# Ledger of designs, part 33: designed miniproteins, single chains, continued (5)

Each design is a single chain, and the fold is of that chain. pLDDT is the mean over its residues in the fold that is shown.

## One batch from the design tools (miniprotein)

Design m17196
Fold by ESMFold2-Fast:
Structure m17196 (fold): chain A 120 residues (1-120)
Amino acid sequence: METVVVRLRLHTELDAEGRPRVVGVEIEEEVRPDATPAEAAPGGGPVELEENGEPVGRALLLHAAAEQRETLEATARRIAEAVLGTTGELAVDRVFMELAVEAGIATPATAEAVLRHTAR
């Protein structure tokens, strides 16, 4: 079996007033074989797991969901359908960004900027 690790990378730029503005979003996926457990890299895995601090529980939940890539996408679609009444890609992207905020990967302001950029 293979483990899929998902990392969300946000590219930000400061405007003339010093406010962060999102100019791009990248989603990185890395497939790792489960047959040989790799030692945790001392820095810069696709998901940064901290043993100390509030984000750990949320990061672990996101990592567990990422072990089944389709489960994460299916969860976002089901929430979009149940809450927003639509499975349109914009609604799924919105739910995905709300899950990223819940997991501590993005701030609410960053998520709003990403959604406005993606809605083009």
Scores: mean pLDDT 45

Design m17197
Fold by ESMFold2-Fast:
Structure m17197 (fold): chain A 65 residues (1-65)
Amino acid sequence: WIEKAVELIRLEEELRTLPAEEAAALAAANRAASLAAIEEIQKAVEEAGLSEEEVAELIEEALKK
């Protein structure tokens, strides 16, 4: 789930650097995958009993790699 969270953040950053038309196309192409990733992240966090603070720390550490 951490890898999927990092991928979502990196996609968000990439969308921010692209022209509006290319950003819209990339977002549309990845919409289903992004929704699936969000659901998987939410489930994994719930099952692990992680707090919002712990989730933020784990994502931050993964982004440093």
Scores: mean pLDDT 77

Design m17198
Fold by ESMFold2-Fast:
Structure m17198 (fold): chain A 61 residues (1-61)
Amino acid sequence: SLEDLKRQLLDRLLQSRTREEQQRVFREAAKELLKAGYSESEVGQILQEAVDELERRRAEE
């Protein structure tokens, strides 16, 4: 489901420690979402939501 994909994306982002790892995670997630039938705009929105959540959690540390 979309919620499972979002949860997996966030988990992978939280495990990434470098910008290079984060970019790899985004690249892989974008490919997976596009294969699942989401549009480029929907993928962009999902990735942006994940970035916002990641930054929110990082700011709390």
Scores: mean pLDDT 80

Design m17199
Fold by ESMFold2-Fast:
Structure m17199 (fold): chain A 67 residues (1-67)
Amino acid sequence: DDYTDIGVNNGTINFHNNGIDMTPGMINLITTVMNMTVDDGNTIVTHTIGDPDITTMMNNAIDYGHG
């Protein structure tokens, strides 16, 4: 919430990094641990929001300077 490029659509959160590259560690966490999709072209992450624990981990993984 309150990030310009975070949208919620039918329980799916779309995270857009506005050209700030995610770290390899964050990408690995998102793709391996959280089973999310990452767009290499725009660093767009899409995930279905339905599990509060997964949502919290996702927010922590990408909240590295965009707060």
Scores: mean pLDDT 44

Design m17200
Fold by ESMFold2-Fast:
Structure m17200 (fold): chain A 58 residues (1-58)
Amino acid sequence: SYIVRAIEDYEAKREDELSIKKGDVLKILEVVDEEYALVESLETGEKGLVPLSVLEPV
C-alpha cells in the first residue's frame, strides 16, 4: 500500500464507493482494476472504491 492525495472532489455513486474531497490523503489498500482503487481515508478511517484518475502519489 502507498499514500496518495485526491486531486479533485469525488462523489460516491455506488454503495461500495467512497466520497472524497480535493486534498484528502488516502492509503491505497488494493488497485482493483485499471480504473479503480480500494482506499482508506486517513482523515475518517472510511474505506471504499475511488477512480484512479482522481488520485496522485504523495
Scores: mean pLDDT 84

Design m17201
Fold by ESMFold2-Fast:
Structure m17201 (fold): chain A 97 residues (1-97)
Amino acid sequence: SIDEVIDEFAEENYKLYLSYYGTEEEVEKRVDEILKYLPNKKTSARLNALLVRYYRAKKEGDEAARQKLRDEIVKTIEELKKNNIRTPLIKAYEKVK
């Protein structure tokens, strides 16, 4: 399912960000910078940041935040697809949509 694909890639992105930035606090700071302060356009960088925040919301049991992030992730994937961008996540998404 789409949700299984999002869950898998969200966990992997979270682990990757944690490996780069070292702490949960630095990860959240970087995610917040990408989502709030960089130009609001649908990009692979934005998709990756949304996946990290989605994984945290899921871990924390914040179902309202998780659902909103899930919807934004799907919208971002669809826009990247329209622009002919192909990532492993988008390829997996196309197989289950």
Scores: mean pLDDT 83

Design m17202
Fold by ESMFold2-Fast:
Structure m17202 (fold): chain A 67 residues (1-67)
Amino acid sequence: MAEREELRERMREAAEKGLSDEEKLELARRLAELGLEQVREAGLDVEKAEEFVREQLEELEEEIRRK
């Protein structure tokens, strides 16, 4: 929990100071990793969550590249 909250706080602070698109993507990846750990601990279908997260991150990468 602490790591997730720390990342959220850093994202908020860094966003106010101006994050690059690459830094935003890196933070999104870190949050996704933490989210998957939470799904795993809850005993939910981790494999489906991993596939969904992977697809979302790939879409974000493409959006950033197209900007």
Scores: mean pLDDT 69

Design m17203
Fold by ESMFold2-Fast:
Structure m17203 (fold): chain A 86 residues (1-86)
Amino acid sequence: ALEKAKEVLEKALKEAKELLEQARKAEAEGNLEEALRLELEAAEVVLKGLEEAARILEEAGDEELAEKVRETIRENRELMEELLKK
């Protein structure tokens, strides 16, 4: 269960890293809008991975660890909403 939660997080981090590399290329080309879009996609990929990890932990009966992961997701989504005020 913990191993499966770690596996889904590692996959999400790898996908996020690829998106961040694309964002850096967009910045180098002067496309700041595309760079920001890719950075936001990377953040959502990580948050989705955390949600899947929490679900796996809940199914395994590790409710305390799952709740800590869900708390982390809530805090990060709130921070993203504050930062995206325009």
Scores: mean pLDDT 80

Design m17204
Fold by ESMFold2-Fast:
Structure m17204 (fold): chain A 81 residues (1-81)
Amino acid sequence: SLPPGTSEVTGPPGADPAELARRYAEKAWEAAGGKIVSYSVATDANGKTVAIATLENGMGAGGVASPDGRYGKGAAASPAP
């Protein structure tokens, strides 16, 4: 599961949920100033697209998009001590 996100974007219906989720994951890691070392995209049980990136500093970043591709969220988590 992704940590609580703070940002949502609205787009026209028919946007690709995978692209929207990727965009939010990338925004989260970019704000952290890190470099991605792994990246995965999957569809949640409820039809939401989830993208998860792991950064070189151990920080995680994620994005979620609604099934219609209109709404998305992104969040980043600090590395575990």
Scores: mean pLDDT 61

Design m17205
Fold by ESMFold2-Fast:
Structure m17205 (fold): chain A 65 residues (1-65)
Amino acid sequence: SEAEIERLIEGAKRGGLAVGEGLTGDASSVTVTVRIEGNELIVTIEAGDIRIVRRYNIDELLSPG
């Protein structure tokens, strides 16, 4: 959700890198790695054999609110 994305952004801004792990359902684990590169937030999500990389513009996510 939006609140989870905001927490990841704040964590990444403070440390430049944030790593999180979540469990969904019964047997699935998800590893989320967050990195800041210039003005972009790079989120890598790994779940089993699936790897998803998403890029977000920090100014659009954090400004003007």
Scores: mean pLDDT 59

Design m17206
Fold by ESMFold2-Fast:
Formats: sequence, structure tokens, C-alpha cells
Structure m17206 (fold): chain A 67 residues (1-67)
Amino acid sequence: SALELIEEALERARELGLERVAELLERAKQDAEKGNTSAIEDAGVLAAIEGDEGVVELLSKAAKLLE
């Protein structure tokens, strides 16, 4: 599910020390449970800027499931 992919991305971000990405992913998890996807997009952009392809891939899959 999209929520599982967001949680996996959050675990990865925390492991890599991507604190700002982790903070946005915590918000994205809460917002996705309420049907709001804006925080997923924000987290994906920040993860791309910080150079973590794994988080970007997980969030792209989550966003596609919510389309």
C-alpha cells in the first residue's frame, strides 16, 4: 500500500540521517491517512535534492498508487 511505502521511506530517511526528509515523511504519513498527498510530493522533492534515489523511488511508487 501507499502507506507501507511511505513508512519504508521514513525508515530509510532516518537510517541515513536525512532529518528534514524524515520530518516531511511523518507529515506525509498522517496526511495520506486523511487522503491528502501534498506532503508526499514535498518529501519527494526534498529527497531528490538531498540525493537519495531510494527514498525518491519509494515515494514515486506511493504517489502512483494514490493516482
Scores: mean pLDDT 77

Design m17207
Fold by ESMFold2-Fast:
Structure m17207 (fold): chain A 64 residues (1-64)
Amino acid sequence: LEEQREAVRKALDELRPEMQARIDAGEPASDVYRRLKAEVRARVDAPDSIIDFETAEAVAELKS
């Protein structure tokens, strides 16, 4: 379970520059969240609950 969280966080870190650019361009946080979840699911085999939580936290950081 911790290994899955680490993998999700690593994938989110790799996607951070692209998602930051989308937020900076004015894309709604909800759309960025949806795209980021899809990308993480494509890269990492983890429960939806972990992907949903970690992705929401990452988008909140980017929006700040």
Scores: mean pLDDT 78

Design m17208
Fold by ESMFold2-Fast:
Structure m17208 (fold): chain A 60 residues (1-60)
Amino acid sequence: MKSVEEILDELSEKLESASLEEQIKLLEETIEEIRASKSPLANELIEFLKDKIEELRKLL
């Protein structure tokens, strides 16, 4: 299983070339990966990513 740091690094790289719809999908997939990591930072990072999804949905 990937570390939270690796998950976030991969997300950042993928987001640079992604459309708005693809960015939302990537953020949702990343939330599930972070949740599966059982990291003590998981809850804080998941809330941050959910806020980003809501911002992107307002642009659609």
Scores: mean pLDDT 80

Design m17209
Fold by ESMFold2-Fast:
Structure m17209 (fold): chain A 89 residues (1-89)
Amino acid sequence: NPDAEKLKKAINEEVEKNEPLRKQYQEQAKQATPEERRQLARQMIEHQNERNRELAKKLREEEGLDVELVSLKSVLGNELLVVTMGGLK
């Protein structure tokens, strides 16, 4: 499925772009209090949501893909989940 391949490529590129920032948040979390860890987790999720919106826009404009981007349910999740209307396999 060409659309699934394009989506996986876009996800991998975003994961690679965000890996340094994600590692930075994870390192900060190791030294943080429980309250500070919750704050860092919220900041990380907000960054993921903003990036998800930009990625969805790019995929629609550049690739013509009808996609929905959702963050992992885990607050410190490692990957973006990209779902089409039919889902990815």
Scores: mean pLDDT 61

Design m17210
Fold by ESMFold2-Fast:
Structure m17210 (fold): chain A 98 residues (1-98)
Amino acid sequence: MPTQKEIDEAMALIYIGLGKLLASKGLYEEAAELYLKAAELAPDSLVGGLALRNAGLALAKLGRYEEAAKLLRKAAEILEKHDPELAEEARREAEELE
């Protein structure tokens, strides 16, 4: 039975998919906005951590390195509980921007 949390996580995945499509077209500002909406819908979850990492990477493409690094560090904190390998990747991505 779908709970509100399950519905929000499904909507977050849709926003991540749309964000990836926009990023593939070079629309990084719009992609970052969709990824941040996804993170708000699925906070402190694997999906939310993935969304924050994607938002950070999109902001890095825009040259917004300080904001990107903060999002990547936040993604790493969340991802530690769910996917430690991806958390380590997010930390390295943040360190490369500092």
Scores: mean pLDDT 88

Design m17211
Fold by ESMFold2-Fast:
Structure m17211 (fold): chain A 60 residues (1-60)
Amino acid sequence: MASEEEAEEAGRAGREAAREAGMSEDLVKKVGEGSRQIALGLGKEAGIALARREAEEYAA
């Protein structure tokens, strides 16, 4: 499990990936919170990886 600080870092990284992919503000918030929640359960790297994958698939 990630710490609260690590989960917030994963959430921020997820939001940045979503913005770079051109997602709407609502999707950016959703991806960021999803990344944060995954990080709390599965670790920071897992949260960030999921968000980046979602962003890349959206941009494709």
Scores: mean pLDDT 80

Design m17212
Fold by ESMFold2-Fast:
Structure m17212 (fold): chain A 66 residues (1-66)
Amino acid sequence: AKEYLEKGKELYKEGKYEEAIEYYKKAIELNPDYAEAYREMADALFALKKYDEALEYLRKAIKLEE
């Protein structure tokens, strides 16, 4: 899970937001309770102006941190 999250963060820094999302999805598939992966997913979705999807992932991250 952490390996995919780190790869996604590298892609995000390069401005490759859709590719970053692909890796964040893999991190979440391996660890559905990975709050950081949901937060990073939300950031990438905000960068793509997909605000409704970004808010959904942010809410999931908040719920997992409870």
Scores: mean pLDDT 83

Design m17214
Fold by ESMFold2-Fast:
Order: structure tokens, then sequence, then C-alpha cells
Structure m17214 (fold): chain A 85 residues (1-85)
């Protein structure tokens, strides 16, 4: 459950930042940011720290001008998880 949630958070961050990177056309910055998302995901899965992953991904999205897209993605995940509970 925790691993699945962290995986979804990482996917939301990749989608938000990836969409913004297409507009900015900065493939090198995108590659570095995707690597950072993977690191945050791996660390979060090892520590079972969903909230820490969420906070770190939010900061990363903000630095990449993708915060609004990331927040919208988080709301979708939250609604889906609430419906599953």
Amino acid sequence: AVEAEIQELAAVAKAAIGNQAVVEKDDAKLAETLAEIEKIKEEGIKTKDVEGVKEKLRELAEKNNALELFERGLKVVAVRRAAAA
C-alpha cells in the first residue's frame, strides 16, 4: 500500500514536470529532475514516509514551475484513494 502510494506520487510529479519541460524544451534539466524524482521515490519506499515524499516532490515541482499541475494531480490521487477506501 505505501509503496503503491509513493509510486503514484512519483508518477504525478513526472507527469507535471514532464509537461512543463515540453513547454520549456530543456531535456537536460528534465533528465536531472527525473533522476531526483526516482531518488525521492526510492528513499520514501525504504523509509515508508509518504508525507516526506509528497513534500519533497512538491518542492521539486515548485522549482520546475509545475506546482499547479502537481497539486491537481495530487487531488486526483486523493479522490481515487478516498473512493477505494
Scores: mean pLDDT 77

Design m17215
Fold by ESMFold2-Fast:
Structure m17215 (fold): chain A 70 residues (1-70)
Amino acid sequence: MSPEEARRLAEEQAEGAYELAKEHPEVAEAARRLLEAEGDLESAEALGALLAGDLERAKELVVEAALAAL
């Protein structure tokens, strides 16, 4: 996977997660708490940004995580 492909997929995933968080904020909040309990603080922070309505911050965090995994 190229860095450009990873970035595109990460941004698309963040946008999809944002739509779900808008429709079901209670489910998104439960998922965020579960991620924190499992020690996945980066994913929990990204989901927290989506819950706050900060899609750009969530995209930034998800892209950073995807690029770090390459």
Scores: mean pLDDT 79

Design m17216
Fold by ESMFold2-Fast:
Structure m17216 (fold): chain A 114 residues (1-114)
Amino acid sequence: SHLEEARRHARLAEEHDPELGRLLLEVIDAVEAGAPTAEILALIGEIMGVLPLASPEAQRHAAEAARALARATEERDPAVAAAFRALAAVAETVRRGGDAEAVFELPREVARLL
């Protein structure tokens, strides 16, 4: 399942960055429990805030977890799925040494979905 794929990547991220991995596991648990859209989007915003501090390996696994979560949520909540796609794009951008301002812009985009 997409949630199982996301959980595998979140655990791999946790090996490189315990805080990022913990937040990824928390958002996966929220999705699995059918938590409100606002709660899931708040967790995505928090993950986006810690991404630039993570190692490139942790960022790679975060991007893969986010892609799996986007697929898992697409039919249930397209706004949440779009936020997970944005999270994957942020993780990929910062892994490539991208601008820190891009990370700050994306949390505001997530806030717009609330």
Scores: mean pLDDT 82

Design m17217
Fold by ESMFold2-Fast:
Structure m17217 (fold): chain A 60 residues (1-60)
Amino acid sequence: SIEEQLQRLLARAREIDVSDLKQMQALNLELNEAMHASPTVEQSREIGQAVAEEVREMKA
C-alpha cells in the first residue's frame, strides 16, 4: 500500500546519513520510484513532502 511505502521511506530517511551524497541519492531514487507508482498526483505530493520534511528534521 501507499502507506506502507511511505513508512518504509521514512524509516530509510531516519537510518541514513543525510550528509552522505550517495545515501541521499539512493533515497531520492527510492522516493522517485514511489512517487511514480502513486495512483494520484495528490498522493505523490504527500509522499514527497513527508520524506522532504523527515530529511529536514534529520539535518537539524
Scores: mean pLDDT 78

Design m17218
Fold by ESMFold2-Fast:
Structure m17218 (fold): chain A 57 residues (1-57)
Amino acid sequence: MAEELERVRKEAVEHGRKLGLSDEEIEEIIREASVPAGSSLEEIKETLLKKLEERAK
């Protein structure tokens, strides 16, 4: 399970870089989008990607 969360974070970082965000902004977004236990991996990933796209505007 921890490995899957690490994968989601890594994908979020790659997506943020593709959008032109700095590593600092990506880390801040990941931290802010902290998801409680019980959230699905899909929900975590969707939340992170949405936050990254909003910041990239």
Scores: mean pLDDT 73

Design m17219
Fold by ESMFold2-Fast:
Structure m17219 (fold): chain A 61 residues (1-61)
Amino acid sequence: LSPLERRVLLTIGRRGAASAREIAEELGVSQSTVTRHLRRLEARGLVRRDARGRYSLADPP
């Protein structure tokens, strides 16, 4: 994982769930940058998106 992806995962873990906007505001990066990394993390099974558009850590396999 890149350093930014690790920070995204840590932010989600601390909050329980977070939107791309909330993560972007906390980390001081653009929402588009966060969304790009969240899509990659979701494709890798590390996060999941709920019906409200918030991301949480994926359940262990």
Scores: mean pLDDT 81

Design m17221
Fold by ESMFold2-Fast:
Structure m17221 (fold): chain A 55 residues (1-55)
Amino acid sequence: SKEEQIKQAKLEYIKKREELIEKAKKNPEISLEEFVEKMDELNKELQEKLKEIEE
């Protein structure tokens, strides 16, 4: 169902955000700028998935 697909997309987004936060804490190579860019990418992926589900 679309409802289940939306739920799955949101759960995947949350998981990826948490993974990115943990990586940033442990990896000095990840700058603040890079972290923000990666977070924005995750948000864009979520928005695209939600649009795909609505179609």
Scores: mean pLDDT 82

Design m17222
Fold by ESMFold2-Fast:
Structure m17222 (fold): chain A 82 residues (1-82)
Amino acid sequence: SLEEEIFKLVREISRLETAVLNDPNVSEEVKKKFIELSDKAHRLAKKAIEALKNGDFDTARKYLEELKKIVEEMKKLYEKVK
């Protein structure tokens, strides 16, 4: 379901944020960026769930796509600083 996909992405974002914040090799600047990306992702997830509750599946899918892009950005950023 779309709801399951949204929660899976939110969980992955939280995992990435936790990994970065606990990594001593990551700069404070990068850690701040991950917090910002995580905050943006949580706002998008809230909007996606709200759209689903209203039966607006097209809007929910668009926010889900933005969530996927944030996860990809976070993964790429973390791989660069490992």
Scores: mean pLDDT 85

Design m17223
Fold by ESMFold2-Fast:
Structure m17223 (fold): chain A 59 residues (1-59)
Amino acid sequence: AVDPNDLEAEIHIALGRMAFWLGLLDLAEELYKKAIELAKNPEIKEEAEKLLEEVEKRK
């Protein structure tokens, strides 16, 4: 069964990617941080951490 926290983390990653493409860097940062907090799967957490680093590099 899929962990609901991992599913919610994936949704936050998807929303964060959309925010990033729209140039909403602060919103993307918040969404990726929430994904990191929710993710129990190490691969999902690492993906969100890498995306957060990309946002910080663009500020």
Scores: mean pLDDT 84

Design m17224
Fold by ESMFold2-Fast:
Structure m17224 (fold): chain A 60 residues (1-60)
Amino acid sequence: MVEIRIETKNLYAAIGAALSAIGEVEGAKVRLEGNTVIITVPDDEEAIKKAKELQELHSA
């Protein structure tokens, strides 16, 4: 499994990023640490790619 961390600007942005991860990354596990979203994805190339795209989109 691979962890992708998304450091967001605020809690609302973090919640938005977490919801996107749950909806768009199949098999992902998501947890929130303050303004940071931690996405744990399977060792699947497509899942990792999608999680990285969300990291780029939602990072502060």
Scores: mean pLDDT 81

Design m17225
Fold by ESMFold2-Fast:
Formats: structure tokens, C-alpha cells, sequence
Structure m17225 (fold): chain A 60 residues (1-60)
């Protein structure tokens, strides 16, 4: 799945460079795919908080 690959890329980048720099190293399409994967595969508060942080930084 492309959504799973995008999520794995995001997760790896967050570990290496942190959330802000990880977002800058991904395309808008890759970020949308990663968010879709997270929302379909998890419904916990940590995932919701991560998605909120991603959307906030993605708009700026």
C-alpha cells in the first residue's frame, strides 16, 4: 500500500530529524497518504494528536 509506505517514511524521518523537518522532506501527497493510513489503522489519542500536529505544520 502506498499509504503504508508514506507512513513508514514519515515515521523513519521523525526518528531521524524530528516532526518539523520530516514534514519538510515529504510531498503534500505523501503527507495525505500517511495521515490516511494513521486514521484508518488507529483511533487512539496519540494518533489524533499527531494528525493535528501534522495538519498544523502542513498549513504553515
Amino acid sequence: SEEKKAFEKLSKLIKEVGLGEAIKKMTEEELEKAINYMLKNSNDESTKNLVKSLKKKWKE
Scores: mean pLDDT 77

Design m17226
Fold by ESMFold2-Fast:
Structure m17226 (fold): chain A 77 residues (1-77)
Amino acid sequence: MDLEKKLKEVREELERVKAEASRAGPLLSTEQREEIFLLLEKAEQYLEEGDVEKAKEYLEKAREALEAAVAAARAAA
C-alpha cells in the first residue's frame, strides 16, 4: 500500500516536471534540454522498475538542473 502510494506520488511529480521542462524548452540550450530530459528518462525507467528511491533521486536532479537552467536564462535576458 505505501509503495503504490509513493509510486503514484513520484509519477505525478515526474509529469509536472516534464511539463515545466517542455514549457521552459524555448529558453534552454540544446545541451541543457538534453541533460534535463535524460534525467527525467532515468527517473521514469526507475519508476517502471519500482525503484522509488532512484526515481526520486533522478527526478530531484532533473528539477535542480531545470531550476538552474531557467535561472541562467532569466539572468542572460
Scores: mean pLDDT 81

Design m17227
Fold by ESMFold2-Fast:
Structure m17227 (fold): chain A 81 residues (1-81)
Amino acid sequence: KVSREELEREVEEAMAMLSMAVMLLPYPEERAAFRAARSVEEELAAARRGADRYLASLTDPERQAAARRQADAALATLRRR
């Protein structure tokens, strides 16, 4: 059935989607654009806008750096779909 490699990829994709969902939760316009995206490029653009707004809302540089790494990793995983 499903290989370990395929399962690991599905888990990575699910985690990336969850990370994006959390970051876009306070931004209904970006969330709507993400859902309405007709291409991977449009989806990634909406996700990046939401992530950038989330990062800008963080006042602690350490948390901002950690969130930026998380956002970049999630976007990279979604782009590899």
Scores: mean pLDDT 76

Design m17228
Fold by ESMFold2-Fast:
Structure m17228 (fold): chain A 70 residues (1-70)
Amino acid sequence: EEDKKFVEKLEEKLEEARRRAEEGDPEASFDLGVLQVAAAVLARFSEDPEVSERARELLEEAARIEERVE
């Protein structure tokens, strides 16, 4: 299922972005911004409630990490 595979990839990218943010990588903020946009689109338009829920959680977590990076 397309949306489920896409949210799985975003979750993997979130963990990579989290690691970069902890290491002080200046590109982490950009990566987190891209993830937030992708997650917001998926949460808004996915018809799968599991995918929508996972995308919303991803969006919230990415925003929290970005706030810490500043």
Scores: mean pLDDT 79

Design m17229
Fold by ESMFold2-Fast:
Structure m17229 (fold): chain A 78 residues (1-78)
Amino acid sequence: MREEAGRRALELGKKAYEAGDYEKAIESYKLAAEVGPDGVSAEAYEKLGEIYKELGDEEKAREYYEKAEELRRRAEEE
């Protein structure tokens, strides 16, 4: 199911991030955001925001945080 696929992608992203592989973490979190339900996608975008903030890309971090907030708001309204 979409939820299982999204959650698995989140776990892969977290493992890559913990290993210091930001490139693989970004790819996995983007996949989680694309295939997961709104709650999983919101978490994935929040993680992308954290990575880009650590990389010094404040503009991309802001964009991903805004996407996470929008998805959380939608999940709360449903």
Scores: mean pLDDT 80

Design m17230
Fold by ESMFold2-Fast:
Structure m17230 (fold): chain A 90 residues (1-90)
Amino acid sequence: LDLVLIAVSAFVLFTFAVNTVASLLNVPPSTLLPPSLQAPVIAVALGIVAVGQVVAQLFGESTATVAIWAIPIAAVVVIVLSVRRLVLRR
């Protein structure tokens, strides 16, 4: 159940971030993150969350606490990568 909540939260934050940036730049979201890149980007975000959970177990911290912090970090990384691709594509 917790993994489903983490996955849904990551997906919502990712979708919100891409749509917000696209709206601010007046471009369609598919320009920042085409469908072919959506799956690997989501996979990277989930990987960051998984690593955070392993680190929490090693240091005796609550897995839920690390997951909560890992999700916004993953979202920021996705935004930065999407913006970098847009800038480099001129």
Scores: mean pLDDT 59

Design m17231
Fold by ESMFold2-Fast:
Structure m17231 (fold): chain A 71 residues (1-71)
Amino acid sequence: SSEIQRLREELRRLGLELEEALAAGDLARARELAERMVEVLKEMAALLYGEEFAEALAEKALAEATAWLDA
């Protein structure tokens, strides 16, 4: 679909920009780009596998992050 193609191209561009930001040591820019990539990946997951799968991924990510912070 055109939407999946748009999201794939956006993810590719964000990935390249993230590599550039990291190489430059621009951690603020890298964080913004990483957050946008997560949003694109969630949108792609919802379109490809359904919202239930996207929600399951989000819940798992939150649980992993919480466990890491509490360690």
Scores: mean pLDDT 77

